# Designed miniproteins, single chains: the designs that were tried, part 100

Each design is a single chain, and the fold is of that chain. pLDDT is the mean over its residues in the fold that is shown.

## One batch from the design tools (miniprotein)

Design m3465
Fold by ESMFold2-Fast:
Structure m3465 (fold): chain A 104 residues (1-104)
Amino acid sequence: SPLEDARLSAVLTIELAGTEFLIDLLLAGKNIPIEEVINDLEAAVEAFEEALRRGLVTPAHIRQVEAVIAKVDTLIATQDLPPADKARLQALRDRLEALAKQAR
């Protein structure tokens, strides 16, 4: 339905913005648990997959995803994280990149 589609699009926007905000805080030296960033990224991937399946991805969503990917790449490169967490972040960013390419 148009209302459900609008809600799903809004959820994707919120999940992407929230993830970017948590990464910005962590990069600024705030004590953010990496698990919170990973959980938000997983939610963003799920929301993006659903939006893509329903034809609801917008150019604005693609720009948000590209911003999140760039910040995840910075996080992996600059933060002293456990190898398992870096691997999870890499897998999630690779999934977002693949989804963004599919949506173009």
Scores: mean pLDDT 88

Design m3466
Fold by ESMFold2-Fast:
Structure m3466 (fold): chain A 69 residues (1-69)
Amino acid sequence: MEEIRKEVEKLLDEAERYWKDGTPENREKARELVEKARKLVDEAIAKGEIVLTPEQASRLAALERELRA
């Protein structure tokens, strides 16, 4: 569980950095990182694990909304 949470945290940090650059290429990289984080979270939830803090879950949801725009 803790290892997955650390990996998701790293993915969110990287995605936020790419998103801030605002270029189409970096937005695509951010999207890939967010999708990877979502997949890890969904797999952990399917196994009955709570992997994200409320803050991390909020950050993931916010990035997903921004990258859909």
Scores: mean pLDDT 77

Design m3467
Fold by ESMFold2-Fast:
Structure m3467 (fold): chain A 71 residues (1-71)
Amino acid sequence: MKTTTRTRRVEGADAAVAELDRLAEISTPEVKEHLQRAADAVRRQRPPAAVITATFDEEGKVVDFEVEFLP
């Protein structure tokens, strides 16, 4: 299985939530649950910026992700 990784920097909590929600729409159900929990964490913490890294399978489905909150 070959994967592709994409990293995106977003400004503000609302933009971070929107990006996580977009990734959730194209992920497996298990990964979608984790992305939704990450979006809830962003809503609670309200970071000024975030770096979101998503890993895609050969079909373009999100199989993994990382979120870093920036000061």
Scores: mean pLDDT 84

Design m3468
Fold by ESMFold2-Fast:
Structure m3468 (fold): chain A 86 residues (1-86)
Amino acid sequence: SIGFQIFNNSEELKKNLTPKSAIVVISEEEKNPSLNDLIKNKDKYDILHFIEEKYYNENLFKDVPVFYVKKQGSLEQTIIDILKQL
């Protein structure tokens, strides 16, 4: 099973990165790479780091896999729906 953590701060997320980490940015708009790209590549990652776009500083994460998922209802519901597909 894939592990996960939820962050509201990009600096704290950066401190928790591992070699098999991926970042999942919860955004208001559809962006790429998408949830479908994450699902196709899920076996490459041991842990997902969830963060809302308003707290996400892309300049800290140039070499880290990042996937974007459009918010559907609450943050909690969006994360639950992502994890059900993995």
Scores: mean pLDDT 89

Design m3469
Fold by ESMFold2-Fast:
Structure m3469 (fold): chain A 88 residues (1-88)
Amino acid sequence: NAMKEGIVKKLEEWKGEDFSDKSVNELIAEALRVIGLFLDGELKIDKMIEEGVSREELYAFIDEFEKKHGLPKLAEELRQYLDEKLKE
């Protein structure tokens, strides 16, 4: 049950929806999809930083990511990732 509880907690954090009634396989599939989107976002942020994109444009990218995917909590995680990357 620890696997299901961990996945439910992460999906609820990322999507703000209740997943407690879903099967383990459905939860794993959705978790992998959301993790993939986060990793893709991190890679794009890293590339934009290396290309010298402005701080304002980097945060605008995350705002567009949130709008495109409908994942506000995942977008908050990407903003935290960007904040740490831009730390001196």
Scores: mean pLDDT 74

Design m3470
Fold by ESMFold2-Fast:
Structure m3470 (fold): chain A 100 residues (1-100)
Amino acid sequence: LAKFLEELSKFYKEMLERLEQAAEQGTEALLEAVDEILEELKKLVPDQELTDKLEKEIQETIEKSLAAGKSPKEIAIEVAKVFNDAFGELIAKLEEEEKK
């Protein structure tokens, strides 16, 4: 568990940096970075239901943000919030697995 949480923490930090960098390059670069991050997360997290739900929520968040005329940086922030919520849910599930 501890090693997995360390890997997840590292992934989260690298994700934030990638989203920020891609947002500076524009909307298309941001969308490509999000797709790559989701693919990598699916390899790290074996819970397909959780990753499928996350992918759907991120796609809906992006569509709503684009419709609202949000900037790439604003979209990156909204996407980061969705990832943060998903990581919290994953940690909660892992804690439940370890409870007796």
Scores: mean pLDDT 80

Design m3471
Fold by ESMFold2-Fast:
Structure m3471 (fold): chain A 63 residues (1-63)
Amino acid sequence: MEEAREKVRKEAKELTLKNGGIISSSDATKMVQRAMEEYGLSPTEALDAVTEGSLEAIKEMLK
């Protein structure tokens, strides 16, 4: 479970960094769907992981 969440957070972080600190609603939705299908996360877990990954990217950009 934690491993799957970390993978999703990493992917969300990388995508957010690639887009200059922004993740679009369509990209976020696709990542949530992929996390549920590929990693077996619940909708809430997938959404939380994507959100946390995006926020971590913003924090890293501030360093």
Scores: mean pLDDT 78

Design m3472
Fold by ESMFold2-Fast:
Structure m3472 (fold): chain A 63 residues (1-63)
Amino acid sequence: MKGVGIAFEDEESWKKAKEIGAEYKKQGLKVLGVKGVGEEGEQRARDGLELGGYEPIVIGVKA
């Protein structure tokens, strides 16, 4: 299974990141990391991805 990383900085880019992550998950890909930048982005990353059973993963843990 392939892995991908996603970055976002605000609510709009977070919405796009969730859509991209959900699409990757539908294809059997594992999101290896989601990097939020800035306080809001970091908080959303800590709260996890609402991607239908996706497990948030720190970037670099599984390369």
Scores: mean pLDDT 55

Design m3473
Fold by ESMFold2-Fast:
Structure m3473 (fold): chain A 81 residues (1-81)
Amino acid sequence: MSPEERLLLEAEALVALARMHIAVAKMVPKEERGPLLELAREKLEEARRLLATLPASDPRAQALRAEVDALEEEVRRLEEE
């Protein structure tokens, strides 16, 4: 496995963990969401940092960056609900 492939897999795993935290946040009472949304934010921030080290032209990295953006917006919406 190349170093770039490893970074992509790590970013994919972080995005998957963020999705899981967001999914659980939707299932719990609003007063319990804060810690779950914060965990999601931490995973998304780490994924963004890893993706920043990859070429901007990489289609897999582009797709993951778009997904991170969408999930960050979902976290923001859930915090406002």
Scores: mean pLDDT 85

Design m3474
Fold by ESMFold2-Fast:
Structure m3474 (fold): chain A 98 residues (1-98)
Amino acid sequence: MEKPKLVKVRLKIDASEEEREEIAKQIAERLRQIGALRVEVKGNDVYGYFVVRTDEEEQAFIEQVKALAAEFGLPLTVGVQEADESEFKEEKIEVAPP
């Protein structure tokens, strides 16, 4: 019944190694401010992960990430994966291990 989506964004940084680390930190912070649940930096790429329940939330996050990519002049890749209710229930279970 509920069909959450996972939105994964990838921003590719084209800069010197020193500048790349600084830019990656700024992008990671901005992605968290937009609402990313997880941000990963891997080499030249910064990945942001968003969980959305509505088409409106999906569009809002994508538009904000597009604006961020344009601000920094970076190539952006967006992937959207629909999750079944059962998969969503597993992702929603945050139980601290003993």
Scores: mean pLDDT 70

Design m3475
Fold by ESMFold2-Fast:
Structure m3475 (fold): chain A 78 residues (1-78)
Amino acid sequence: MSLEFAFSYPKNLINEALKSKDLEEALKLLDEAIDYSEELIKTLENHVPPEFIDELRKLIEEAKEAKKKILEEKKKKE
C-alpha cells in the first residue's frame, strides 16, 4: 500500500509536467519528481525488494528524459 502510493506521487508529477503549457512549471514538476524519487531510494534501498528500487529508478529516468525534451524545445525557440 505505502509503496504503491510512493510510485503514484512521482508518476502524477511527471504526468502533470507533460500536460503543462508552461515550460518552467513543467521543469519544476519534473525536478520535484526526481528529487522525491531519489530521496525515497535513499530511504528504502535496504528495506524493500530491489524490484521496487528499479521501478523508482525508471521513474527518475522518465523524468530526466522528459526534462531533456523540454530543454531541447526551449533551444528551438529563437
Scores: mean pLDDT 77

Design m3476
Fold by ESMFold2-Fast:
Structure m3476 (fold): chain A 72 residues (1-72)
Amino acid sequence: SAAAETLKGAGENAGKAFMEGVELMQQLHPDVTPTTRIDLGKDKVIATITAGDAQAVVTADGKTGEVTLELR
C-alpha cells in the first residue's frame, strides 16, 4: 500500500533524474556520446554519466527514497 506507492515514486524520480543527467551531458558535450556506469550498493543506486571532463551523478537512497542529481 503506502510503502509500495513510495517505492514507485522513488523509482520514477530516479528515472527522471537519470534522463535529465543524460540530457545535460549531451547539451554540454554535443560531439561526445555520454557513457553510463551504474553501481548497485546494499541500500543505494548510483548512476554516473560521463561526457568528456563533465559528470552527472544520480544517487537513489533505498532507505529514505531520496533522489539527488549532482553535476561535476
Scores: mean pLDDT 76

Design m3477
Fold by ESMFold2-Fast:
Structure m3477 (fold): chain A 69 residues (1-69)
Amino acid sequence: VEMTPAQLEIIIELAKKYGLDNITVEIIEEYLKKKYNYPEEVAKLLAEMLYELLKLNRKEIEEKLKELA
């Protein structure tokens, strides 16, 4: 399962702020609510999906973080 560029950007921003290993569903949910003004229910659903995509694409995310360092 591939991440969109927008999904990857969100994960990279959170990884830079908190560290990749410290990203939780709750952190993603709060980010979506604050930056994009998603309602609670929508933010929770999207955060769960993004967290699963993070786990599936961890190696690609690590490579992208090295490029941006």
Scores: mean pLDDT 81

Design m3478
Fold by ESMFold2-Fast:
Structure m3478 (fold): chain A 92 residues (1-92)
Amino acid sequence: SLAAKGYELMEKGFELLLSGKDVEKGKELLEEGRKLLLEAAKSEAQKIAAEAVPEVVLAYVEGRFEEAEKINKETLEKTKPAVEKELEEKEK
């Protein structure tokens, strides 16, 4: 699965960034994973999330908290209609 490969690359990239073992490789893996998840995405909400998640993770790991918060907020605003509908349907 393209989505499974994208997730695996992002997980490996995130682990490298958190450990500090290879920051440059970690960034490359997050970017490659993002591209694969974008190709696997079936909805606009999934595409927006796939694009934003690696950027938010990288910003937090690099201590760019204001940028990470801005990306997260913009992503939530773009996906809010789909998320709110799903939450309303699962309101039990």
Scores: mean pLDDT 71

Design m3479
Fold by ESMFold2-Fast:
Structure m3479 (fold): chain A 100 residues (1-100)
Amino acid sequence: SMEEANRRVEELTERAFALTDRAADLIRQLDAGQITPDQARAEAARLEAELRALEAELRELAAKYPDMDVQLLINAQMALLAAGGELLVLRRRVERLEAA
C-alpha cells in the first residue's frame, strides 16, 4: 500500500541519518587513535554496503509507487547524499593516515 511505502521511505531516511552519524563517529575515533585505519576501512565497507542497499530500496519504492509524495523522496535522497558524503570523508581520512 502507499501508506506502507511512505513508512518504509521514512524508515529508510532515518537509517540514512544513522549512517551519517556512524561515519562521523568513526572519523572521530580514527582521529583520536581509538581505532586503527584497518578497522575504520572494514567499518567503512560495511556502511557503504548498507548505503547501496538503501539507495536500491529507494529506487524500487519510487518505481513501484510513482504517485508517492515527492517531498518524502527528496528528503530520503538528501539523507542518502549526506551519508555518501560522510562515508567519502571517512574513506579519504583512512587513505591519508595510511599514507603518513
Scores: mean pLDDT 89

Design m3480
Fold by ESMFold2-Fast:
Structure m3480 (fold): chain A 99 residues (1-99)
Amino acid sequence: SADLEAAKAALEVIQTTTDPKKILEALKKLKEVVEGTKDPEVHRLALEGAAIALQKTTDPEVIEAALEVYKTVLSTTEDHELILQAIGGILRAIGVALD
């Protein structure tokens, strides 16, 4: 699907760059695709992208964008595993913001 392809492309950007601005743009794209679909594979890729972003930078804009991805997955998914991953991601993002 177009959403799955967009999510994979955004994740690849996050995996291959250290530029916080490029990471931020990719996280915003992941949020958009999550909002448009209940596909658990798209939601899983978005959670992975947000987690990797938080490992690469402590930029406050990136932390906020990762939080928005986690919150969007949490509000759109019915998958218990993805709910737990999103909650864990929110707690991790708060930890990074406080460091």
Scores: mean pLDDT 88

Design m3481
Fold by ESMFold2-Fast:
Structure m3481 (fold): chain A 68 residues (1-68)
Amino acid sequence: SNLEKALEELKKIADEAVKAGKSLDEIERLLLQKLMEMREAGELTDEELVELAKETGKYIKELEEKRK
């Protein structure tokens, strides 16, 4: 589904940013920018965008803890 593909894409962006040593603020900014691009493209519903934001926030937190 579009939601599943979007989640995978955002997780990939987050993983690459963490690996590159980017700060949490930089990672959040990159993901917010990508979410806005996805919204503008009209490929996701408002409900899917909310779910996407929730899941990516959780994933960032888990990655940050693993890095420490």
Scores: mean pLDDT 78

Design m3482
Fold by ESMFold2-Fast:
Structure m3482 (fold): chain A 90 residues (1-90)
Amino acid sequence: SLVEKLEAIERKALEMIAEGADPRVVMSAAAVVAADLALAHAEEVAALAGVSPEEVRAAARAVRARAEAAGREAGEAAFEAYKAELEAAA
């Protein structure tokens, strides 16, 4: 389920931080991956939240853009690596 995928991302992010990864880079990467899941499952997220799918897509795109900018500023190489690892966990 979408919830299980989000929980898997959260567990992986916390494991990475526990192993010494920069929390700012990890949290930015996790936010991008979570936003990508929300975009892929916009109809389901919209139904659960009681909003339109268009509102979910707009919000997810805004979160993704901010998180990607923050992650690249904090550490571009680490951000790309952490994003790929978190995507694989979902």
Scores: mean pLDDT 88

Design m3483
Fold by ESMFold2-Fast:
Structure m3483 (fold): chain A 80 residues (1-80)
Amino acid sequence: GSREELKRALEEVKRLAREEASPEAAEALTRYLDAVIALVDAGEDVESAILAARHGLAEARRLGMPEEVVRRMERILDEA
């Protein structure tokens, strides 16, 4: 996928977090994904950025993000 496709996928993941997760979980994941987006804008390669985003989802799952929400987020990243 392109850099623009990845950024759109990350914004969609942030949207899902705001709609489906607790405000605290949504804020934590959003801050992490904003850092990933900033790295992409700074020239980080798409593959490394996807791996970083997937790490963020794994941590969100461990910290209590609902499993159904995390699975939907993983599907969005798989399509990026």
Scores: mean pLDDT 82

Design m3484
Fold by ESMFold2-Fast:
Order: sequence, then structure tokens, then C-alpha cells
Structure m3484 (fold): chain A 76 residues (1-76)
Amino acid sequence: SNLIEALKLMGKGEYDEALKVLSKSKSPLVGPLVEAILHLSVGNREAAIAILREMLTQTSDPELIAAIEELIKSLE
């Protein structure tokens, strides 16, 4: 999944590579993830965490939920 790959890259601080991976996806979650990456790139971790928590309410995919939760924990 391009979304899960992007979340893993975000956890590593590889924001440019995460954006490239997201460009291959047509998911409605791409917009929120791009916004989260932009906040992380300028050090706004709290804003990024808020976006990631909102995304948890918008998906029922257990692998995607686990990847989002892991990223949130890595940012706290």
C-alpha cells in the first residue's frame, strides 16, 4: 500500500520520499497525509498528530490503522 509506505517514510523523517509515494495514490487520505508531512517538515508535530488522529476516524483498514498509530507513537 502506498499509504502504509508513506507512513513508514514519515516515521523515518523521509518527507520528500513520502510525498513521492503519495503522488502514486488516489486515496482521499492523500490530502490529509500531505498536510501532516508539511507540518512535520516545519516541526509542527502537534498539528501533524491531530491530523493523523482524525484520519483514524476515516478508515477501517486494520493495517493502515496500525501504521497510523505507530507513527503517532513515534512523534510523541
Scores: mean pLDDT 87

Design m3485
Fold by ESMFold2-Fast:
Formats: sequence, C-alpha cells, structure tokens
Structure m3485 (fold): chain A 78 residues (1-78)
Amino acid sequence: SVQQILDQAKKAIDNGDLKTALNLLKQALSLIEERGVNKEHLQQLIKLSLELIKRSTDKDLILQAIGIVLRAIGLLLD
C-alpha cells in the first residue's frame, strides 16, 4: 500500500538512508498517480520529501526530491 511505502520512507530518513528514502518516495508518487489521488498520502509525501531535502547535502538527491514536491503540489491543486 501507499501508506506502507511512506512508513518505510520515514524509517529510511530516520536511519540516514536518504537514497533509499528517495526511491521509496518516487514509488509512493507513482502509486498515488496510478491508483488515484489521496490528499493525506500527498501531504505525507510532501512532508517526507521536504525532510529529505533538509537532511541532504547531495545536489542530485535534493533536485529529485524538489521534483517530487512540485509534482505532488500539482496533484493537490488539480
């Protein structure tokens, strides 16, 4: 489920495994787009992606996480 992937992403962030967290957040976004928009899942996705940006010094990882945030905001406004 989307919630299980988001929970796994939070654990990865808490453990400092930011690359695994990014991949899980990408999977969650794809699944939300496939199965239909859930606002609570999108809000969690945005929150976790922002936390990943805050904790990262990797420019590529930060840019990919910004992409997730922008796409999720777009889905919320639709």
Scores: mean pLDDT 89

Design m3486
Fold by ESMFold2-Fast:
Structure m3486 (fold): chain A 61 residues (1-61)
Amino acid sequence: KIEKRKELVKKLAELFKKGYSTEEIADFLGVTKEQIEELAARYGSVAAAAFALILKKVDEE
């Protein structure tokens, strides 16, 4: 789980470094732009929402 989590977090960080849009980050996570924006409102940022989605995806393993 930890190794898979590190890999996904690293990929997410690279997307942010390249300046990918909220929509592109949502596509990477397999959700809609609206879903990640709703989570961003709850968690305070798109980055926090994306990280929460990665944690949930890894936990399903």
Scores: mean pLDDT 74

Design m3487
Fold by ESMFold2-Fast:
Structure m3487 (fold): chain A 103 residues (1-103)
Amino acid sequence: KEEKVEELIDKLKTIGLYAEALRLAKEGKNPKLTEESIEEWARSAGLSEEFIELAKKMAELGLSKEEIAEIVQKVIEEILKNPDMSEEEVIELLKKLIEEKEK
């Protein structure tokens, strides 16, 4: 099921990019980069509402670029170990890793 693993990994990379873009938008350094425009991009890139909410949570927690990358990488490594993981299981793992970063 190589195609399913590849699709999930691509979604995770998209989540990481979205969370980082949201962090940059919140800093207000680029007036063309709005939270709304980035969310529209994430939806067009195929992210479900659950993935969008998790990316927003990472940005709200103020996670660094490095912390976002660490979470994404850990989930990718788990998918590679368990290629039969469902999207629901991936969402639950993401949620757990994000909660571990909540202070």
Scores: mean pLDDT 79

Design m3488
Fold by ESMFold2-Fast:
Structure m3488 (fold): chain A 61 residues (1-61)
Amino acid sequence: MEKIEKQIKELEREKERLKELIAELDDSEEGQFRRKLYEIAIGATEMVIERLKEKLKELKE
């Protein structure tokens, strides 16, 4: 259980790092494409976080 909580926190930090990378991108076609890729990566990370949160709830107590 504690390991899952730590994994969630690490993934939340990775998500924030990806948001920071998006903020550094310009408005070029290349920048817009990279933004979309990072957004997809954030979405995938959020999916993993939610899965881990569900597992943590099942393992409570």
Scores: mean pLDDT 80

Design m3489
Fold by ESMFold2-Fast:
Structure m3489 (fold): chain A 71 residues (1-71)
Amino acid sequence: EKAKVAREMLELLAETEPDEEYRKAIRDVLENTPDEELEKLVEETMESKGLKSPEELLEAFRAELLDLPVP
């Protein structure tokens, strides 16, 4: 489910982001962006990165955030 992947990515980003203002912006996106728009963003990001599935996108995104310590 693409919307769920997008939500997980944004939640991970918010949890790992040290800047409180940026965390708030990410949470605002989570609260105010409809599932259909999140699904479209996942599709566009998968296409730009040449990924085969939403799960691969989530794994790639999680790996990219690995440099940041978990709070």
Scores: mean pLDDT 72

Design m3490
Fold by ESMFold2-Fast:
Structure m3490 (fold): chain A 58 residues (1-58)
Amino acid sequence: DALARGRALLAEGRALGEAGDGERASMLATQGYVLLTEAGVPEEEARALAEEAGRKGV
C-alpha cells in the first residue's frame, strides 16, 4: 500500500532527522512524498509532511 509505505518512510525520516541524520531524513522524506502523491494525497499536503520529515535535528 503506497499510502502506508509513504507514511512509514516519512515517520522514519522524521526520527532520523531528530537524531541528527539530516541526509537520510531528506532522502526518506523525498521517497515518502513520491509515494503519498501516487496514493492520491494532495501535493501541497504531501510536501508539507515531507518538509517536516526532512527537517534536520538541532
Scores: mean pLDDT 76

Design m3491
Fold by ESMFold2-Fast:
Structure m3491 (fold): chain A 99 residues (1-99)
Amino acid sequence: SFETETLTKTVTVAAGATATARFELARPLEDGDAVGVTVRDAAGNTVGTAAGTVRDGELHSVSSGAATVTVRAASPRTIEVTLTAAGGTYTVTVTVTRS
């Protein structure tokens, strides 16, 4: 069975800068959990994505689009998303699918 947790934050990136958003999970990450990230600009366009599966607390991200998106498990309950993009306001959505 799958349980899904979705968290959303707005992040402002200065031109040429990197911004970091931290997400606190309701439950600790466990092996087999899937983490997806979608980044949208102020117009609602998807500018970057990242995805990974938890194994021994490690996540690997693949960035697609104009933004570079890196996802890591900073702790069992904390997802850290690092965004490098053009200056602007972005919506970062993290989805955790539990196994």
Scores: mean pLDDT 80

Design m3492
Fold by ESMFold2-Fast:
Structure m3492 (fold): chain A 105 residues (1-105)
Amino acid sequence: ELEEYLAFIESQPDEEIREVLRKEGYDDLGIELALAIIRDERTRPTETGRLEVKYLALLLKGDYEAAKELFKESSEKIIEEKEKAGFPKEEIEEMKKKLEEKLEK
């Protein structure tokens, strides 16, 4: 599964990935961060990198429902991990609000 997504992403030019993320409402910083994660051999095999590769592959293939579900699951996990790590309540609440706004699209 993941190997198929990796092969697909490796075949896609950076500009095509940027366009898909831009259409999904990512800002320039978010787009470049996502590209850095999926193109870097050190970050790519991490849990975050693997999720980013799958998410982008699903978006590029037009499977928006599967992409949205994966984004929701990964975002909820990241927020929970940050809350357990003692991040400020205000920051946690802001992250939850941004996730709700993203999921309404």
Scores: mean pLDDT 72

Design m3493
Fold by ESMFold2-Fast:
Structure m3493 (fold): chain A 92 residues (1-92)
Amino acid sequence: LRELAREVYELVRKMLAEGKSKKEISEELAKLLGISKKQASRLYSKAKKLLDENDAQLPQLMTLPPEEAQARAAALTEENIERLAEEIKEVL
């Protein structure tokens, strides 16, 4: 479940970086998880919110020593993956 959540999180992050639309990302999530397009769209919205929250903290992290910045960034990513795993359990 956590590994699946990490795959979803990374897929959404990668596709957003490639400029893919919400519709395209939702369709890929629906195929990956075998869920409906509506459930995939909800999951996309949750993943994007977590990614946006992570990105919003990056400027503050850049003012920290490198070791602290790396540890904090890793902790935030893992926390977001755990949150996403709970959402995936609801749709599976």
Scores: mean pLDDT 76

Design m3494
Fold by ESMFold2-Fast:
Structure m3494 (fold): chain A 93 residues (1-93)
Amino acid sequence: MLEEKAKKIREELEKLKPGEELEVLIPGASKMSAEELARLLGPVLENSGIVGERLKQLRFVDENGEVREDLRELLLDYTIDEGLELIKRGIEK
């Protein structure tokens, strides 16, 4: 379920220009902490290649329309380091 959404998000992100953002609705996010959401979404986003700069273009919104900036910051902290490591490995080869 989340992997299907992440694939669609990646396709939309590839159409965005620098500075553009994509809003992503996460149903039930208002009932979950940023840490719980990051634990759930982090691996799915990473597996879909949504890390670093691409992740920065995502704006997470809960079912009440509240922006979850805390979630985005946690995901950036967790996935940007992995993204940078992958880029470094790509440059070496």
Scores: mean pLDDT 69

Design m3495
Fold by ESMFold2-Fast:
Structure m3495 (fold): chain A 73 residues (1-73)
Amino acid sequence: MLTPEDIANGVKVALNAGVSPEGVAKAVETLAKLAGLEDKAKEIADTVKDLIEKGSSPEDVAKTVKDLATKAL
């Protein structure tokens, strides 16, 4: 099963590849649901989109995703 670290690594790769904030948020929501975090998937995705739009680095966004997904377990 997907771990919080797997989701965070996916986010970092997508951001470095230039995927849009909306696209990254959608991917995070899908990955969080696949990891069994359905109740938190939307919250994590919305937080990711907000951080990207505010100009957070891929590293900072990935760290926040890992922290939120870990707390949701």
Scores: mean pLDDT 80

Design m3496
Fold by ESMFold2-Fast:
Structure m3496 (fold): chain A 64 residues (1-64)
Amino acid sequence: SEAEELAERAYKEITAALKNGDFKKATEVLKKLYDQLKALGLSPREANRIVFEISYRAQKEVSE
């Protein structure tokens, strides 16, 4: 789905930003993902769930 594609691209961007210590960039990508998911018609609750999941996955990836 488009939501899955957006989430996967955001995951890669956030992971790269976190590995580079760019927390501001990581936060901006998460906010952009939320807005994009809402634009696709997801509820705020569903969009937040995906954003939280992607944030957690990226943090876990860079933290081992």
Scores: mean pLDDT 87

Design m3497
Fold by ESMFold2-Fast:
Structure m3497 (fold): chain A 71 residues (1-71)
Amino acid sequence: SHMDEAKKLLEEAIEKIRKEGGLSEEELRKYLQRALALKAPVAAAALHDILTHKLSPEEAIKALENALKAL
């Protein structure tokens, strides 16, 4: 389902930030494109906020964890 794929997307993004200390702007744009393709507005909004507000890695993880809880 789109919800299961959106959940996996968010978990993947969180894990990558934890392992690599962040996501590049290009990687964030790619995750955002994937979330939009999945029609996952909660996931897309969180990724867009990280990208537009230049959130720190810790803030980005919290935003993505909040999106997971809201799915």
Scores: mean pLDDT 87

Design m3498
Fold by ESMFold2-Fast:
Structure m3498 (fold): chain A 119 residues (1-119)
Amino acid sequence: MDEADRLITEAVRHAAEAIRHAGEGAKASKQGNYDEAVKHFERAVEHARRAIELVEKAKQVSPNKELLDKAIEALRRAVEHFRKGIEAAKQGNYDEAAKHMEEAARAFGEAVRLLSEAQ
């Protein structure tokens, strides 16, 4: 595996962890466990940020800069939706929070697809 493939593989692992935490947070929210939901959403944001950093490093050594730029945009969109979801949850607007988590999950799916194409 070359350096770009290694960085992309690690970014995909972080994206997968972000999706997992988003799902656990949504489940906790449906069960009325809002403190656990917020904690999971914050973990999802941290994993998404690490994925962005890894993809930025991959861009420096990869010829597939255009695909990696699109992946970064999708990851940044996911982070923005997680942040909006956390704020909605803190305000007691759990339906709005769930909607933002679903949009974040779709953005992560697009990022994973683009990262796979860049390998």
Scores: mean pLDDT 83

Design m3499
Fold by ESMFold2-Fast:
Structure m3499 (fold): chain A 62 residues (1-62)
Amino acid sequence: AADDLAVEIGKSILSSLSKEKGDITDETVSEGLKKFISLAKKLGLTDSEAVKKAKGLLDTMS
């Protein structure tokens, strides 16, 4: 389903950022969430529950 795909993409982005940055900070998580939301928008997944949850998390971190 679209939600399952969105979650898989999100995990992939976080894994990549973890390898690149070597440290999981609030900045790294915020960067990952922004990148995930941007990609989900391009893929038409913005109405998925995973994307809505990611937007909520980003709002609490900002």
Scores: mean pLDDT 72

